# Designed miniproteins, single chains, continued (2), part 58

Each design is a single chain, and the fold is of that chain. pLDDT is the mean over its residues in the fold that is shown.

## One batch from the design tools (miniprotein)

Design m5996
Fold by ESMFold2-Fast:
Structure m5996 (fold): chain A 96 residues (1-96)
Amino acid sequence: SEEEKIEKIVEQEIKIKRELLEKLGVLEPEEAEEALKKEREIMKKTLKEMLENKEEVLERIKASDDEDGKEFFTKLLNLEDITEILKKLKEKELKE
């Protein structure tokens, strides 16, 4: 299920980026597909590493004004998982 979530998010993001690249017309179709293949591999690896280090990544996102990164991570974990983690973090803050 976790691997399926990663695959789905990666596919959705790659689809959006493919459509954007096609609309902008900056790259030839073959160059765009090569770039998207490399990005897919990097994204899949990064998302897997982020999921393995959820608390550390959430602390970094919480400390940053990176709205895009926050949204991207929210899609990966889904709203329910993030809410539960944030609730646990707030409980720690209330103790200290």
Scores: mean pLDDT 66

Design m5997
Fold by ESMFold2-Fast:
Structure m5997 (fold): chain A 97 residues (1-97)
Amino acid sequence: MKEEAKERLLELVRRLLENTPSIPYETIGPLLAAADFYIENNDLDGLRQLLRDVIGAPDELVDAFIELVKAIHEGKPQEEIDRLLEEAERLVDEWLA
């Protein structure tokens, strides 16, 4: 379901925030709330700025997150959303390794 895909995406954002040395622990909650807002409202520019400029994620990972959010909002089939989510999870795992 869309709600489950959003929750999984937010979990990936939390993992990125928790593994970013420059981000203080007390700001993780507010930044997750910002990500939740960007995802829910299809604010792709806000999400891109958070991932690129605050977290410092590579372009490939940022683009994967943006495509996943677009697919969720466009009502793509669950199979396509699951594939995009798996790709995003793979890229997060590779970058954090």
Scores: mean pLDDT 83

Design m5998
Fold by ESMFold2-Fast:
Structure m5998 (fold): chain A 84 residues (1-84)
Amino acid sequence: EPKYKMKKEMLDLMKSVGATKDEYTIGEIRYYLFKYALDNNLFDPEDGTIVDLSDSELGKILGVDKLNVLDQKGIDALLLKQVA
C-alpha cells in the first residue's frame, strides 16, 4: 500500500492521538482522524455516522464543517489534500 507524509498541522494532530511514524497508509490516516474525533467528542450523539468539525482544529485543517463516516471516498480525497 502507498504511504504518505502528512503536512505539519495534520501530522501534529495525528501525533496528539498517538501517531509515532512519519509515513502512513490511507487506512492509518483514517484511524487517527477518527481517533481524534472520538477523543475530542466530535461524533454527533443522535447520529454516530456524523462527525461535527465546526469550531475544531481538525475542521480548520480539512476545511470542512462535518464528515459522514460512510463517505469513505470523500474522506480519503479530503485526507489526500493533507499530504506533504
Scores: mean pLDDT 85

Design m5999
Fold by ESMFold2-Fast:
Structure m5999 (fold): chain A 88 residues (1-88)
Amino acid sequence: SAVEVLRQAIRNVKELGKKYKEIDPSVLDEVLRLLRRALRAAERGDLESAIEYLERALRIARENLSGEGGQGIIDVLELALRKVKEEL
């Protein structure tokens, strides 16, 4: 389900933030804030809003994160976006 995909994405992004210290904490917090908003939307069955929050998180990550840790977060967000769109 989209809810399970988003819970997994939040967990994976949090773990990447702990592992890769080069990740800007303010950018990490904003990505996690948007993922939590996407999760709340998905829990209400609002997959269109969940997709919008995921696309915003992915844009912020692409514009602000770099290196191995940044690419890891981008990959997690891209996978989550594809899987949530499949539920639409």
Scores: mean pLDDT 91

Design m6000
Fold by ESMFold2-Fast:
Structure m6000 (fold): chain A 97 residues (1-97)
Amino acid sequence: ALSSELQSKIRNEVNTALKSPIFKGILKKEKDTLLEEIKKAKSKEELARIFTDVADYVKSFGDTETAEALKKLAELVLSVSDSDLPDVKKLIVELLS
């Protein structure tokens, strides 16, 4: 199970990204695709790559704050144990839904 501190850190970075008009635009067009990619990630490295790829995309539009939040989210994902990966995926899916 994820610690309360780690859950709070993940929620903070996701909520920061959700304030972005650019990230909201991604969710409006591609939410189901993004959620399926998150669910299908077989490793922490695969899950973290999803967030770094999205971070690079939003940064290309000048959204540096959201890019930093998504990069921090990727670092938090990489910091968890492999056994906690299902709980991390579930939390992020719930926050993006």
Scores: mean pLDDT 88

Design m6001
Fold by ESMFold2-Fast:
Structure m6001 (fold): chain A 65 residues (1-65)
Amino acid sequence: SAALEAVRAEGERLEKTFGVKTSVEVRDGVPVLTIEASDVITFSASSIHAAAIGIEYGEGEVRFV
């Protein structure tokens, strides 16, 4: 779906911008973005941008590990 492709593109952007690792899967039709951050500052910045993705592109989940 367009939403899934947009979430994947944002995951790649977050990897390049913040040096985090991301993965995307679909659960029950909802794109789920998983972000792995190496430090608290990067974690917080990634969280803010991931929340913006959810607002922009509809229902999605963000998970941090």
Scores: mean pLDDT 59

Design m6002
Fold by ESMFold2-Fast:
Parts: C-alpha cells; structure tokens; sequence
Structure m6002 (fold): chain A 113 residues (1-113)
C-alpha cells in the first residue's frame, strides 16, 4: 500500500509540474500518509528504500510520458531542484536515483498546498 501511494504521488506530481489540474486534497493526503508510513523523511532513509523510489519514479515518468512532457520535466528538474538538492549535498553529477530521492524528500517535507 505504501508503494501504491508513492506511485500515485509520482503520477500527481507529474501533472503538477506539467501545469495540469490535480486533486490537491488527494495529493496532500498521499504526502502525509507516505510521511507517516515511513516514520522518517531524511534523504539517507529514502535512499535505502529503493522500492519506494522506483514506485515514485514509475508513476512520475508514466504520467509525464502520457502528457508528452518528459523532456520539459527533465529540463525543469535539472534547473529548479538542483538548488534544493545542493542542500542535501547533491550536484549535477548525482545519480537520477539520488535526485528522485531528494525530490521525494522535498515533497514530503514542504508545507501542504
């Protein structure tokens, strides 16, 4: 169930970054439920949970592909989250898994929308 929530969070996040409408209450509920289920949103803990990162990635990229905006997201991820990822000790040479884990950590720790 936690992996299914991570997949759905990835799907809704894809829509959000694409500028598409989302069910904001569901998005916020998924963030809180994943945060509660994990007990910790620290990057080191998230990096150890490879199945959670993969579920989030799958939902994210499947929806971005469906919307035809995968390239737009890759450009935005390279620009916008890089500044935030440096706060976690990551840079432009960091792996996609590290960048996805940092993105997930950010989503789970930012205020509700």
Amino acid sequence: SLLEKAYELGRLYARLVAGEPIDLERFNALREEIKKGLGSTKLSVLLQNKELIEAFRKGLYEELDRLGVSEKFRKLNAFLPLGFMKLFGLDENSSEDERLAATLAYLLTTPLL
Scores: mean pLDDT 77

Design m6003
Fold by ESMFold2-Fast:
Structure m6003 (fold): chain A 58 residues (1-58)
Amino acid sequence: SQEANADWVKITGLEFRMLAELSEAENEAEKKEIARETAERLREAGAPQSLVDEVLAR
């Protein structure tokens, strides 16, 4: 995917949303699920694979 076509406003919003959800997560399984769901949304927004991989490494 081309970084120039990424919706960076949406990507930034998804990152803030993930941080908020992670702050309320009670266990590691919930944190991994939040990261997985965020990664899928980041892909939809055209985020570079490196950023998606970074989120999934949670």
Scores: mean pLDDT 77

Design m6004
Fold by ESMFold2-Fast:
Parts: sequence; structure tokens; C-alpha cells
Structure m6004 (fold): chain A 65 residues (1-65)
Amino acid sequence: MRETVLRAVAAELELMAEGVNARVRTEGGKVVIYADSSDPEALRRAREVAERFRAQYGGVELVEL
């Protein structure tokens, strides 16, 4: 649980640093990234972050709004 929270915070900071309007939450022991599908660039960056974290840690989901 604690490590998942730290990964969620790290993902949120990376998205914020890249100017991506996305929200990151911890749900059911997973990192969940919510990204606005109406912004293709933000969605692409959110997908990149989600894939990197999923490959390294697992338990990462991307939800397109």
C-alpha cells in the first residue's frame, strides 16, 4: 500500500512537470491515472507515464475521460 502511494505521487509529479492535466489516485492497491481524452497530447503523455510505471511496478491503470 505505502509503496503504491509513493508511485502514485511520483506519477502525478511527472505529469504535472510536463504540464499534463491528469489526476492520479490509489484505488484497490493500484495507481489509477485519469486523463482527459479531448486533449490528445495530454492523453499521449499520460499513456507514456502509465506504461513506464506499469512495466516497472505493475498495478497501473489509465482511465480516459
Scores: mean pLDDT 76

Design m6005
Fold by ESMFold2-Fast:
Structure m6005 (fold): chain A 94 residues (1-94)
Amino acid sequence: SKEEEIKKGIIEFYEEVAKVLEEGLKKNLSAEEMKKKVEELTEKFIEKYKDNPELVKRIKGAEEMIKTLLDEHPEFVEGLIKYLKKEVEKLKKE
């Protein structure tokens, strides 16, 4: 169903963003470089789920939040990773 696809798509997006951010920390990437990686990942997910406009809207909203946090609080990347992983666990229980 479209609703199950939305849930699965958001879970996969958050998991992949967390991986990008974890790898960015290991490589000492700047917040700007991590933002670029998140933007590239977002574009791939939008293309994959282009036939689900509600999921695309949710992915774009999540990207905007993540990019804002990286811009305003680059020191809290570890906290953002923890937040994303917690949201994935919450979604898996629904």
Scores: mean pLDDT 87

Design m6006
Fold by ESMFold2-Fast:
Structure m6006 (fold): chain A 71 residues (1-71)
Amino acid sequence: STGATVDELKKKLEKVALDNGATSADVDVSISSFSVSATIRYSGDVDEEKLLKEAKSLLPDSATVKLIKVK
């Protein structure tokens, strides 16, 4: 996206995870010529369906989001 850095996307996705009940979150974002992928590693009890939906709304329709529960 114009004006948004990878670091800004990471912060937004971390905030979405925390807002959905995560006690911690670590986010990796990968951007290629054809796709965007985000991996959200989190701890705690999270509404995974809601988190996934909100994360996808921040990314292009072609993007993939992967959730990994650490604990």
Scores: mean pLDDT 77

Design m6007
Fold by ESMFold2-Fast:
Structure m6007 (fold): chain A 78 residues (1-78)
Amino acid sequence: SPLEEAFARMRELLAQTQKELAALVDKDPIAALRKAIATLEQILALLRSTPPTPHVEELIASLEEQLALLKEKLKELE
């Protein structure tokens, strides 16, 4: 289903991002934060393309709040 395909893609993005963040966090924490923000934006785009369900809507709202917090943290570090 389109929802199952979106979640499979999301799991792939999360696994790749965890690997990239592990490499970056000690060397360039600002680049790591930017990568986390970019990945979260990609996840939100995937979720917004799926059929609207209460759980997907709640997840989108939660992730949008997390994205806002990460963007504010990036501003503090710049």
Scores: mean pLDDT 80

Design m6008
Fold by ESMFold2-Fast:
Structure m6008 (fold): chain A 84 residues (1-84)
Amino acid sequence: KEIIEEGKKALEAISQLAGASPEDRPKYAKQAREEIKKMKELGAPEDLVEALEKSVDYTVEGKPEAGKWSAEAERLLKKLEEEL
């Protein structure tokens, strides 16, 4: 379950990023991107990777769609965990 573990870490980092001060955002964005990179290396589904990447990027940019992509990533990760 390496993909599921990295996915949970990525979502946790994204949650921390969303609540972080401007000074701390780069740290959590980097952490989330590193976990997403590991998921890609493990062969995670492209739709899950895309949702996670968009969640990070949109949260960093302060775009209102960030929450939509975080929810989609969480949904896709739960679906993957249920399939395993």
Scores: mean pLDDT 82

Design m6009
Fold by ESMFold2-Fast:
Structure m6009 (fold): chain A 64 residues (1-64)
Amino acid sequence: RERLARVVLQATGDEELAKLSLEDPERILAEAERVLQDRVNAGEITPQSAARALELLRRALEEA
């Protein structure tokens, strides 16, 4: 589960979201999608980067 938290932190940059992944990993995909979409809307990352981050998170959840 520490691996999942690390991937969440790398993908979203959100320490609170990484902490949530240790307590409730099932909710993390929905929360991460929201955070990544907000970053795309702010022009901080591209839609392609957000899609890639979500794929990494989904795979980390399957392995966690």
Scores: mean pLDDT 72

Design m6010
Fold by ESMFold2-Fast:
Structure m6010 (fold): chain A 90 residues (1-90)
Amino acid sequence: SEELRKELMKIVNEITDKLVEELRKLGASDLDIARAVELVRGIAFAYFNGDEETAERLLKELESRFTPEQAKVVRDYVEELKKKIDELKK
């Protein structure tokens, strides 16, 4: 559904806005933050389409760009994202 895709993008934007703010506070570079936003969008689309393998691969790439503290924030927001996508698909 096109309506579901629009709702998905709203969820992605809400999550990425929060992620950007927290990563910036933790000293992440603007380049790494921009790449994180791109990868989170890819992860969201993969989860929405049931492509767990692609989502896991992109998440590992995303985490590898950050310090352990920053990577924890990334993981927590991706878990929230997955939960919201699962709720959207019900």
Scores: mean pLDDT 86

Design m6011
Fold by ESMFold2-Fast:
Structure m6011 (fold): chain A 84 residues (1-84)
Amino acid sequence: SMKKEEKLKELEKKIEELEKQLEEYAELDRAGVKRSKEELEEELNIASELLEAKALKYLLENKEPEEIEKLLEKRKESKEKAKK
């Protein structure tokens, strides 16, 4: 199990990397570069991952890492059961 401090550090690094990727897309939009549907879907996936990482960081400030891991595992199992 990762300690809370280590998990927070990983999330902060991930958030920073994802925000950088979204800013690169924003710069392309400002330059008037047209993007494909696949590239737009990739941007949406990055934005979704950023929101999830920020939510996890917020929860870890108030919860133990083990509790968060258990919640994520339950969510993953529920998604797998829904994809019958």
Scores: mean pLDDT 76

Design m6012
Fold by ESMFold2-Fast:
Structure m6012 (fold): chain A 94 residues (1-94)
Amino acid sequence: MLDDIADNMTNADKTPAMKEAKGTLKKALEAAAEKLGVSVKELVRILADGRTPAEERARALRALADALRENTTSPADAALADALAAGAAAEEAA
């Protein structure tokens, strides 16, 4: 399962499920940005920029995890939310 997910991510948008997941991620990003009081563009920058302080990245990852839990009902989205929350905890511990 995890290897299949990684392989699908590497192969970029080849499946309808990956295209649908992008729509779900966009909604979660919008909800997380609203929760943090920032723009979606700023939230994406916080998550993607390696120069972002660990504390800010942890807050962004946690907000995204919460938004995924609130906006999705699939087990795969719940697993992604758990992974994002674990990533936030790792950033806080670093």
Scores: mean pLDDT 67

Design m6013
Fold by ESMFold2-Fast:
Structure m6013 (fold): chain A 89 residues (1-89)
Amino acid sequence: LDSIPSVQLFKKKMEEMIRRAREALREGRPEEAIRIAEEGLRLLEEFEKLVDRTVPKEAPERPILLKLIEEYREEFERLRREAEELLRA
């Protein structure tokens, strides 16, 4: 994929948030992990809207960006679920 500076910055931010959420879970702070996961899901929604507005429907990178968004969404949803289980324990 062509390096798009905004996409690289977004990936770095998503990966940083995932790392922080995992650290919060490891340290026994599930409420913090839930908060981070929810913020990540909100940022993914905003980024998906940005892709809809700025990337042409016919652009070859569009389905790749949408797949990337889907993968991060699945990770945040998994982290949120794990944190919610810990809160119930």
Scores: mean pLDDT 83

Design m6014
Fold by ESMFold2-Fast:
Structure m6014 (fold): chain A 83 residues (1-83)
Amino acid sequence: MEELRKEKREFVQKALDKLVEYMKKITELNASEEERKRFIKLAQEMTRKIQEILESTDPERIAKLKEEVQKLLKEMDEIVERL
């Protein structure tokens, strides 16, 4: 139980660190209003999934949510790479 909670916290921290990094790049690289709005929507969806990860005790559900968060981070990275 404690090991699962630690793993969830570490995953969440890394995901949030990446989000902060991408937010800085969006601000610095003069992203368009459309790109900023898309990024914010992805960030909101990721935050929702992170909350679901922290609330879940089902390892299979947590694994699926982690995969979905990683996919959202990849989409954010692609937006930043296009700037």
Scores: mean pLDDT 82

Design m6015
Fold by ESMFold2-Fast:
Order: sequence, then structure tokens, then C-alpha cells
Structure m6015 (fold): chain A 61 residues (1-61)
Amino acid sequence: MKYLVKLEFDENTTDAQKAEAQRKIYEVIKENKDLPREEIEKLMKEVAEKYGAKSVKIIEV
């Protein structure tokens, strides 16, 4: 895996919702690892927003 993902949430977001968002992000990375970096980043941001994240920080490792 070439990405470290850090999610930021509102104070009202539950730990269960945070865990689900993170799980969905990693599922997207795993399913789409053959896509260009820009497309993977776009998908990660879309999933994070859908699950209530305020921002996504993506770091290549």
C-alpha cells in the first residue's frame, strides 16, 4: 500500500462512524490500486465526504 490516509471529523461524529469511514476508504484503495493516483485520491475524498469527514489528508509512503 502506497498511501497513508488521515481523516478529520466533526466533534459530533461517533467513533463507530469514524471507523466505518476509515474502513470504506481502505476498501476503495484495495479495489482500485491499479488506477492512477489522481483517481484514487478523488475516490477517497468522495467516500470520506459521504461518511461525514470534514477533510482528507493523503500521504504517499
Scores: mean pLDDT 75

Design m6016
Fold by ESMFold2-Fast:
Structure m6016 (fold): chain A 62 residues (1-62)
Amino acid sequence: GDIHQQLTRDGAEMRAKGVPDSKILRLGKALSDLRDAVESGKSQEEIEEAQKRYEEALKEAS
């Protein structure tokens, strides 16, 4: 869906902005987990947990 594609793009934009490596690693893992959960059709609970981790990592990277 649109929101999940937007979330993956936000992660790529953060890397392009030169966010610190430690934060990029955390954000990248959270984004990858979220993307994989959505693309593989994991449970809504797993998707929501991955989304929360991504959102937290995104805030830390800002």
Scores: mean pLDDT 71

Design m6017
Fold by ESMFold2-Fast:
Structure m6017 (fold): chain A 89 residues (1-89)
Amino acid sequence: SAAELALIDETLEGLGEIYEEAEAGASLEEVKERTIELLREAVARTTDPAMVEHLREAIERVEKAKTMEELFRVMTETARFLAKRKEEL
């Protein structure tokens, strides 16, 4: 649906902004908090069970991330999932 496409685009844009904040020197804790907030909002707004399942797992992985490298890996994998899901809609 148009609403799901818009949600995916908004979430991808939000992930991009968080990457830019990290490059500007945001702490691991700040980047984690922003990423969790963004993904929780997407979970709350989506009607797609596949989105709910994948994003909830991503949130747990973000919470457990101990380094910026681990956090960026989760964010990158989440962005790839969202881009692929957009092509399937």
Scores: mean pLDDT 89

Design m6018
Fold by ESMFold2-Fast:
Structure m6018 (fold): chain A 75 residues (1-75)
Amino acid sequence: PLQRHVFTSDGDLTVRMTPEQVPSTGSVWADGELVETRELHPGDVLEFRHPGPITFETLSGLRPEVGPVVEVRDR
């Protein structure tokens, strides 16, 4: 069964999905409003960029790794 995970950030947020995580969706909230939703696939690294505080929600059997914006060479 999937569990709800909630993370808050002061702005930009990076989510890393492990290869063992089930595909799901992530939602980004700011000021109590839904700003963005994305599909989350195993092994993905997703960047959410937003000015000011944001909340990230996902449903997953495992907690995703959440951290600072990652510098990537080729997108």
Scores: mean pLDDT 63

Design m6019
Fold by ESMFold2-Fast:
Structure m6019 (fold): chain A 77 residues (1-77)
Amino acid sequence: MREELEREIAEGVALISLGVLETSLKTLQKNGKSPSDEEIQQDLELLDRMIELGKEHNVDQSLIDRLEELKKKIQSL
């Protein structure tokens, strides 16, 4: 029960982070702008932290996969 609550909180935070990063990336693409190296590094660090927290709290693998896919997309920029 307590572990389930911690998992739900971790999932919620991961989903919010995904939404923010996806929206930011979409906005940059619409404006034809490339993100700075610093922005790319900060986003990658955030995604790495979210992936580790998700694994620690046994978040669904599908959500971890989505975080990893977004990380790969950002790395290809």
Scores: mean pLDDT 78

Design m6020
Fold by ESMFold2-Fast:
Structure m6020 (fold): chain A 75 residues (1-75)
Amino acid sequence: SMSDQLSALTQLQLQIQRLQLDPDERNQYILALSYRQLLLMGYTPSGWTDDKGKQVDQLIEQARQLVEQQRQQQQ
């Protein structure tokens, strides 16, 4: 559901904010997550394109992988 997707993105955003990343890298992930959350809520940014959506989804997947890698290092 939309609610489940929004909850997952919010959780990922909190996890990324807790990582000790370069500020520019962290900001790219946070912006990508924010765009996806806005799109899910029915807000489309001006000039939005399919290519921009693919870039956002790629950044979100990279963010998920970073969080998973950090989780494994703490175990």
Scores: mean pLDDT 85

Design m6021
Fold by ESMFold2-Fast:
Structure m6021 (fold): chain A 100 residues (1-100)
Amino acid sequence: MPPPPGVPEELLAEAREALEAGDWERLLELTLEMARRHLEHLGLEEVAERALEVYREAAEERLTDPRPLQEVLEKITEKYKEEGEEIEKEVKELLEKKKK
């Protein structure tokens, strides 16, 4: 697979090696670095959010200490909470207008 723009081929190869070796600590660090470089190249915040979500799922599945990215995971959790409240408010207002 060709490397994403802004991400060196060497970094992608190291990430694949870490994944196959089961070195989750190294894989998580490499995943964050790849996400950061790719985001900076594209200027797209949404790409970083998706990459960080993959990191969270990987850490949870392997029970790896997410301490290196704990601050980022907290920010992701906060965003989901805020987005959920906004959706709930919009649905409630829509239901009220639909019934009356």
Scores: mean pLDDT 55

Design m6022
Fold by ESMFold2-Fast:
Structure m6022 (fold): chain A 114 residues (1-114)
Amino acid sequence: MEREEEIRRTKAALKALKMLVQGKKEEEIIEELKKLGLEEKEAKEIVEGAKKALEALKKAKEYLELVEEGKLEVPKEEYERMKKKIKEAEKILEEIANSTDEELEKLARELVEE
C-alpha cells in the first residue's frame, strides 16, 4: 500500500535537492516545503538531509580525485563501484534539477513503491 506521508516526505526531499542545486536559500526551501503540507521541523530535517547528501557527493568526488592522483590506495573494484555510484548520483541529481513538480511527484511515488 502507498504511504501518502512517505510519498509527501520523499517529494519534499527531491524538491529540497532541486532548490539547493538551483542555489536557493535554506529559509526559502523550508517555506516551499511547508506549502507541501510539512511542519517546519520536518521541512528543516529534510533540508538538512538534502544538504548532507550533496556534501557527501562532493566529498566522494574529492575522494575519487585523490585516488586518481595516486594519493590514496583503493582496490580497483572499490574504485570502479564508487565511480559508478557517483556518476549515477550526478545523473539523478541532474534529472531532479530539470524536473517539474509533477515529475518530482511521479519520481517520489516510484521511489516509495520500490
Scores: mean pLDDT 81

Design m6023
Fold by ESMFold2-Fast:
Structure m6023 (fold): chain A 86 residues (1-86)
Amino acid sequence: VKEAILLARKAVNLAKQGKFEEALKYMEQAYELIRKAVQEGDIEGAKRALEVMKKALDVMEKNNAPKEIIERARQLIDEAEELLKK
């Protein structure tokens, strides 16, 4: 959980630098840790990591990241949100 939040924060910082491909890789790693957190019952930790991932997507969109990267980032966020449903 703590590691998922740190990876998502790294994605935000990389996206701010225009390193969108590298930012996406960190988002993919954060998503895998969110899946583990949900399986372990750490829903609040998973939600916090997801909020940071959403911030990374916002930065990508504001900085006009390639459509392919934005679509992939949205898919990761959508899948994480689905995991957090009842």
Scores: mean pLDDT 84

Design m6024
Fold by ESMFold2-Fast:
Structure m6024 (fold): chain A 91 residues (1-91)
Amino acid sequence: LPTPQEIVDRIAEGPLSLEEVEELLNAVLANPSYSRALQLSLAKLLIGRLSELSEEQKEALIAELEELMETHSPAEAAEALLERARRLIEE
């Protein structure tokens, strides 16, 4: 599993595909050793790097992530967001 630093380094390399974001987001949000604040910050950065979505779609996903993280487990939030992102790309 990647460390927080490895995730940040990967984000710094440029735009990410949905497959890459799915891998990294699951690593971030399914890891209970990360603080909620760190999970949210890293997840926002990952969504912001999605190459397949518009800026407006990324902003909407970030808002939905914040809401999901308040009411659901991080793992459930990751699953719901990835499903939403996949639907947006397919449309």
Scores: mean pLDDT 77

Design m6025
Fold by ESMFold2-Fast:
Order: sequence, then C-alpha cells, then structure tokens
Structure m6025 (fold): chain A 66 residues (1-66)
Amino acid sequence: SLAEAAARFAAEQATGKVPSEETVRRIAEAILAGDDETARRLLMELGASEEQAENAVRLVRAILAS
C-alpha cells in the first residue's frame, strides 16, 4: 500500500536501516489510525531520535497527502 511504502521510506531515512515488513505495517497502521505517538515510539525503538521520529511521521503524512 502507499502507506506501507511511505512508512518504509521514512523509517529508512530516519534510521539508515530497512525495517522489517511487520514493523513497516505497524507504523503505517498507527499513522492511518491518527496515532502519531505510537508511530513515533516504534521509530524510536528502531533507533531514531525523538526529532528523527517526529520528522519521519511528518514525511509519511506529506507523502499520503500527495
């Protein structure tokens, strides 16, 4: 899905790592549900800083708005 592709891209940009498909799906589901707090937490668990995680969530939202 577009949300999963966006989440994968944003997570890779934030962490420098390709996350698992399971983690990508969880991040995408959180963002689609409007739960940015859960999405940010999942990104931080992958090694992103708070700022990187926040920027990644914004990037996913921007891609979904296009």
Scores: mean pLDDT 86

Design m6026
Fold by ESMFold2-Fast:
Structure m6026 (fold): chain A 86 residues (1-86)
Amino acid sequence: LEKEIEEFIEEQSKKLLEYLKKASDAERQALADALRARAAKTPNEKIRDLLLKAADAIRAGDYEQAVEYLKEAAREAYKLQLEKAK
């Protein structure tokens, strides 16, 4: 991955982890539901599986694990974007 993209993913991951730790149960539930909704409309099976695992981890209170799944999904999405580049 490009250095700038990897740094962006790391920065966003840090912010997301802070958000999850401070969020209410209702906010965490809403985020998990949003991730499941996004997974349902993604055509890429690997990204879909990662989003579902992230949603499950958030509900289980495994915030660090949830963030790692989302980082993997972001990296996979970036690779797909590069593959489609003209």
Scores: mean pLDDT 82

Design m6027
Fold by ESMFold2-Fast:
Structure m6027 (fold): chain A 75 residues (1-75)
Amino acid sequence: LSDIVLTEEEERVLRALFFGPKTVEELAKMLGVSPERVQEAVDRLIEKGLVEKVGDQYRIKDLKKASEVLINNRK
């Protein structure tokens, strides 16, 4: 319904998760960002229905929706 707007950090986290499920620590290492900032971005992505937590890892909940959101936010 509404356009989903991502921050730069949310977009980078979401993009990294397209390569598979990852922990906050793995995302922080890949992106060169603190674990605290990764956790904030992941929490926001969960609120937006784009990401879910599975055990100790986070993964994309809906690949089609996530792809559409990334395309709209890259402009």
Scores: mean pLDDT 79

Design m6028
Fold by ESMFold2-Fast:
Structure m6028 (fold): chain A 64 residues (1-64)
Amino acid sequence: MDAKEGGRAAAEAAARGDLGKAAEYAGISSHVGGPEEGARAALEAGLEMGDPNAARIAAQLAGM
């Protein structure tokens, strides 16, 4: 899984309220691409989905 795939999966999990999976995918994204890239990928994916709250949650998890 690359950082973009991980960020997208984290945003999708956050959108459905699965915070455990959101944290797992955000962690993978950050490990592969680093926290900056992971947070960016998660934010972009959540915004593309039209869910700014999911974008924020996933980006925060990836940026930690």
Scores: mean pLDDT 78

Design m6029
Fold by ESMFold2-Fast:
Structure m6029 (fold): chain A 74 residues (1-74)
Amino acid sequence: ALSGLEAAERLLAATPEEPVPAAEAGRRAGLGGSTVRSLLWDTRRHLGVDADWHTVSRAQLEAARAALAAAGVR
C-alpha cells in the first residue's frame, strides 16, 4: 500500500496547474480512486485541513503533503 506522502507526491507530479476532478487526478497519477479519496479524507478529517474532495489542485496537494509530513503520517 502507498503511504499518504507517496500518494501526495505522485499526484503532485501528475496534476496540472488547473484544478481537476479527484478521479481524474488519480487516473493521471496511476492511483485508484480509493487511494485519492483516502488521502483527501485523512487530510480533512484527521489534520483539520479544509479540502474539497471533488476537485484537486496543486495548492491543495502541497498543503496535504506538508500537513501529513508535519503530523508524522506516512
Scores: mean pLDDT 68

Design m6030
Fold by ESMFold2-Fast:
Structure m6030 (fold): chain A 83 residues (1-83)
Amino acid sequence: AYEKAKEAAERAEEEARKRGIEVLSVNVGVSPDGKTVSVSVLARNEEDAREVVELVAKELEKKGFKVVGTSVRGRSGVVVATK
């Protein structure tokens, strides 16, 4: 779970940078049972954070995860997905 989620996050960060979006941080977490993954992002502003969250969700879905929630608050965003 972690390796695929990390690869998805890295591809989303690369795509964001190609679009001129500065990603300040990306953190990937996995639940103890390995079934739930969370990706937290920090960008320059809320618009950039929302676009990065959308890219992360898309890349996680390409890896076979089901996105169950997304949240953006200020410059911070989170994507939660399951297998």
Scores: mean pLDDT 83

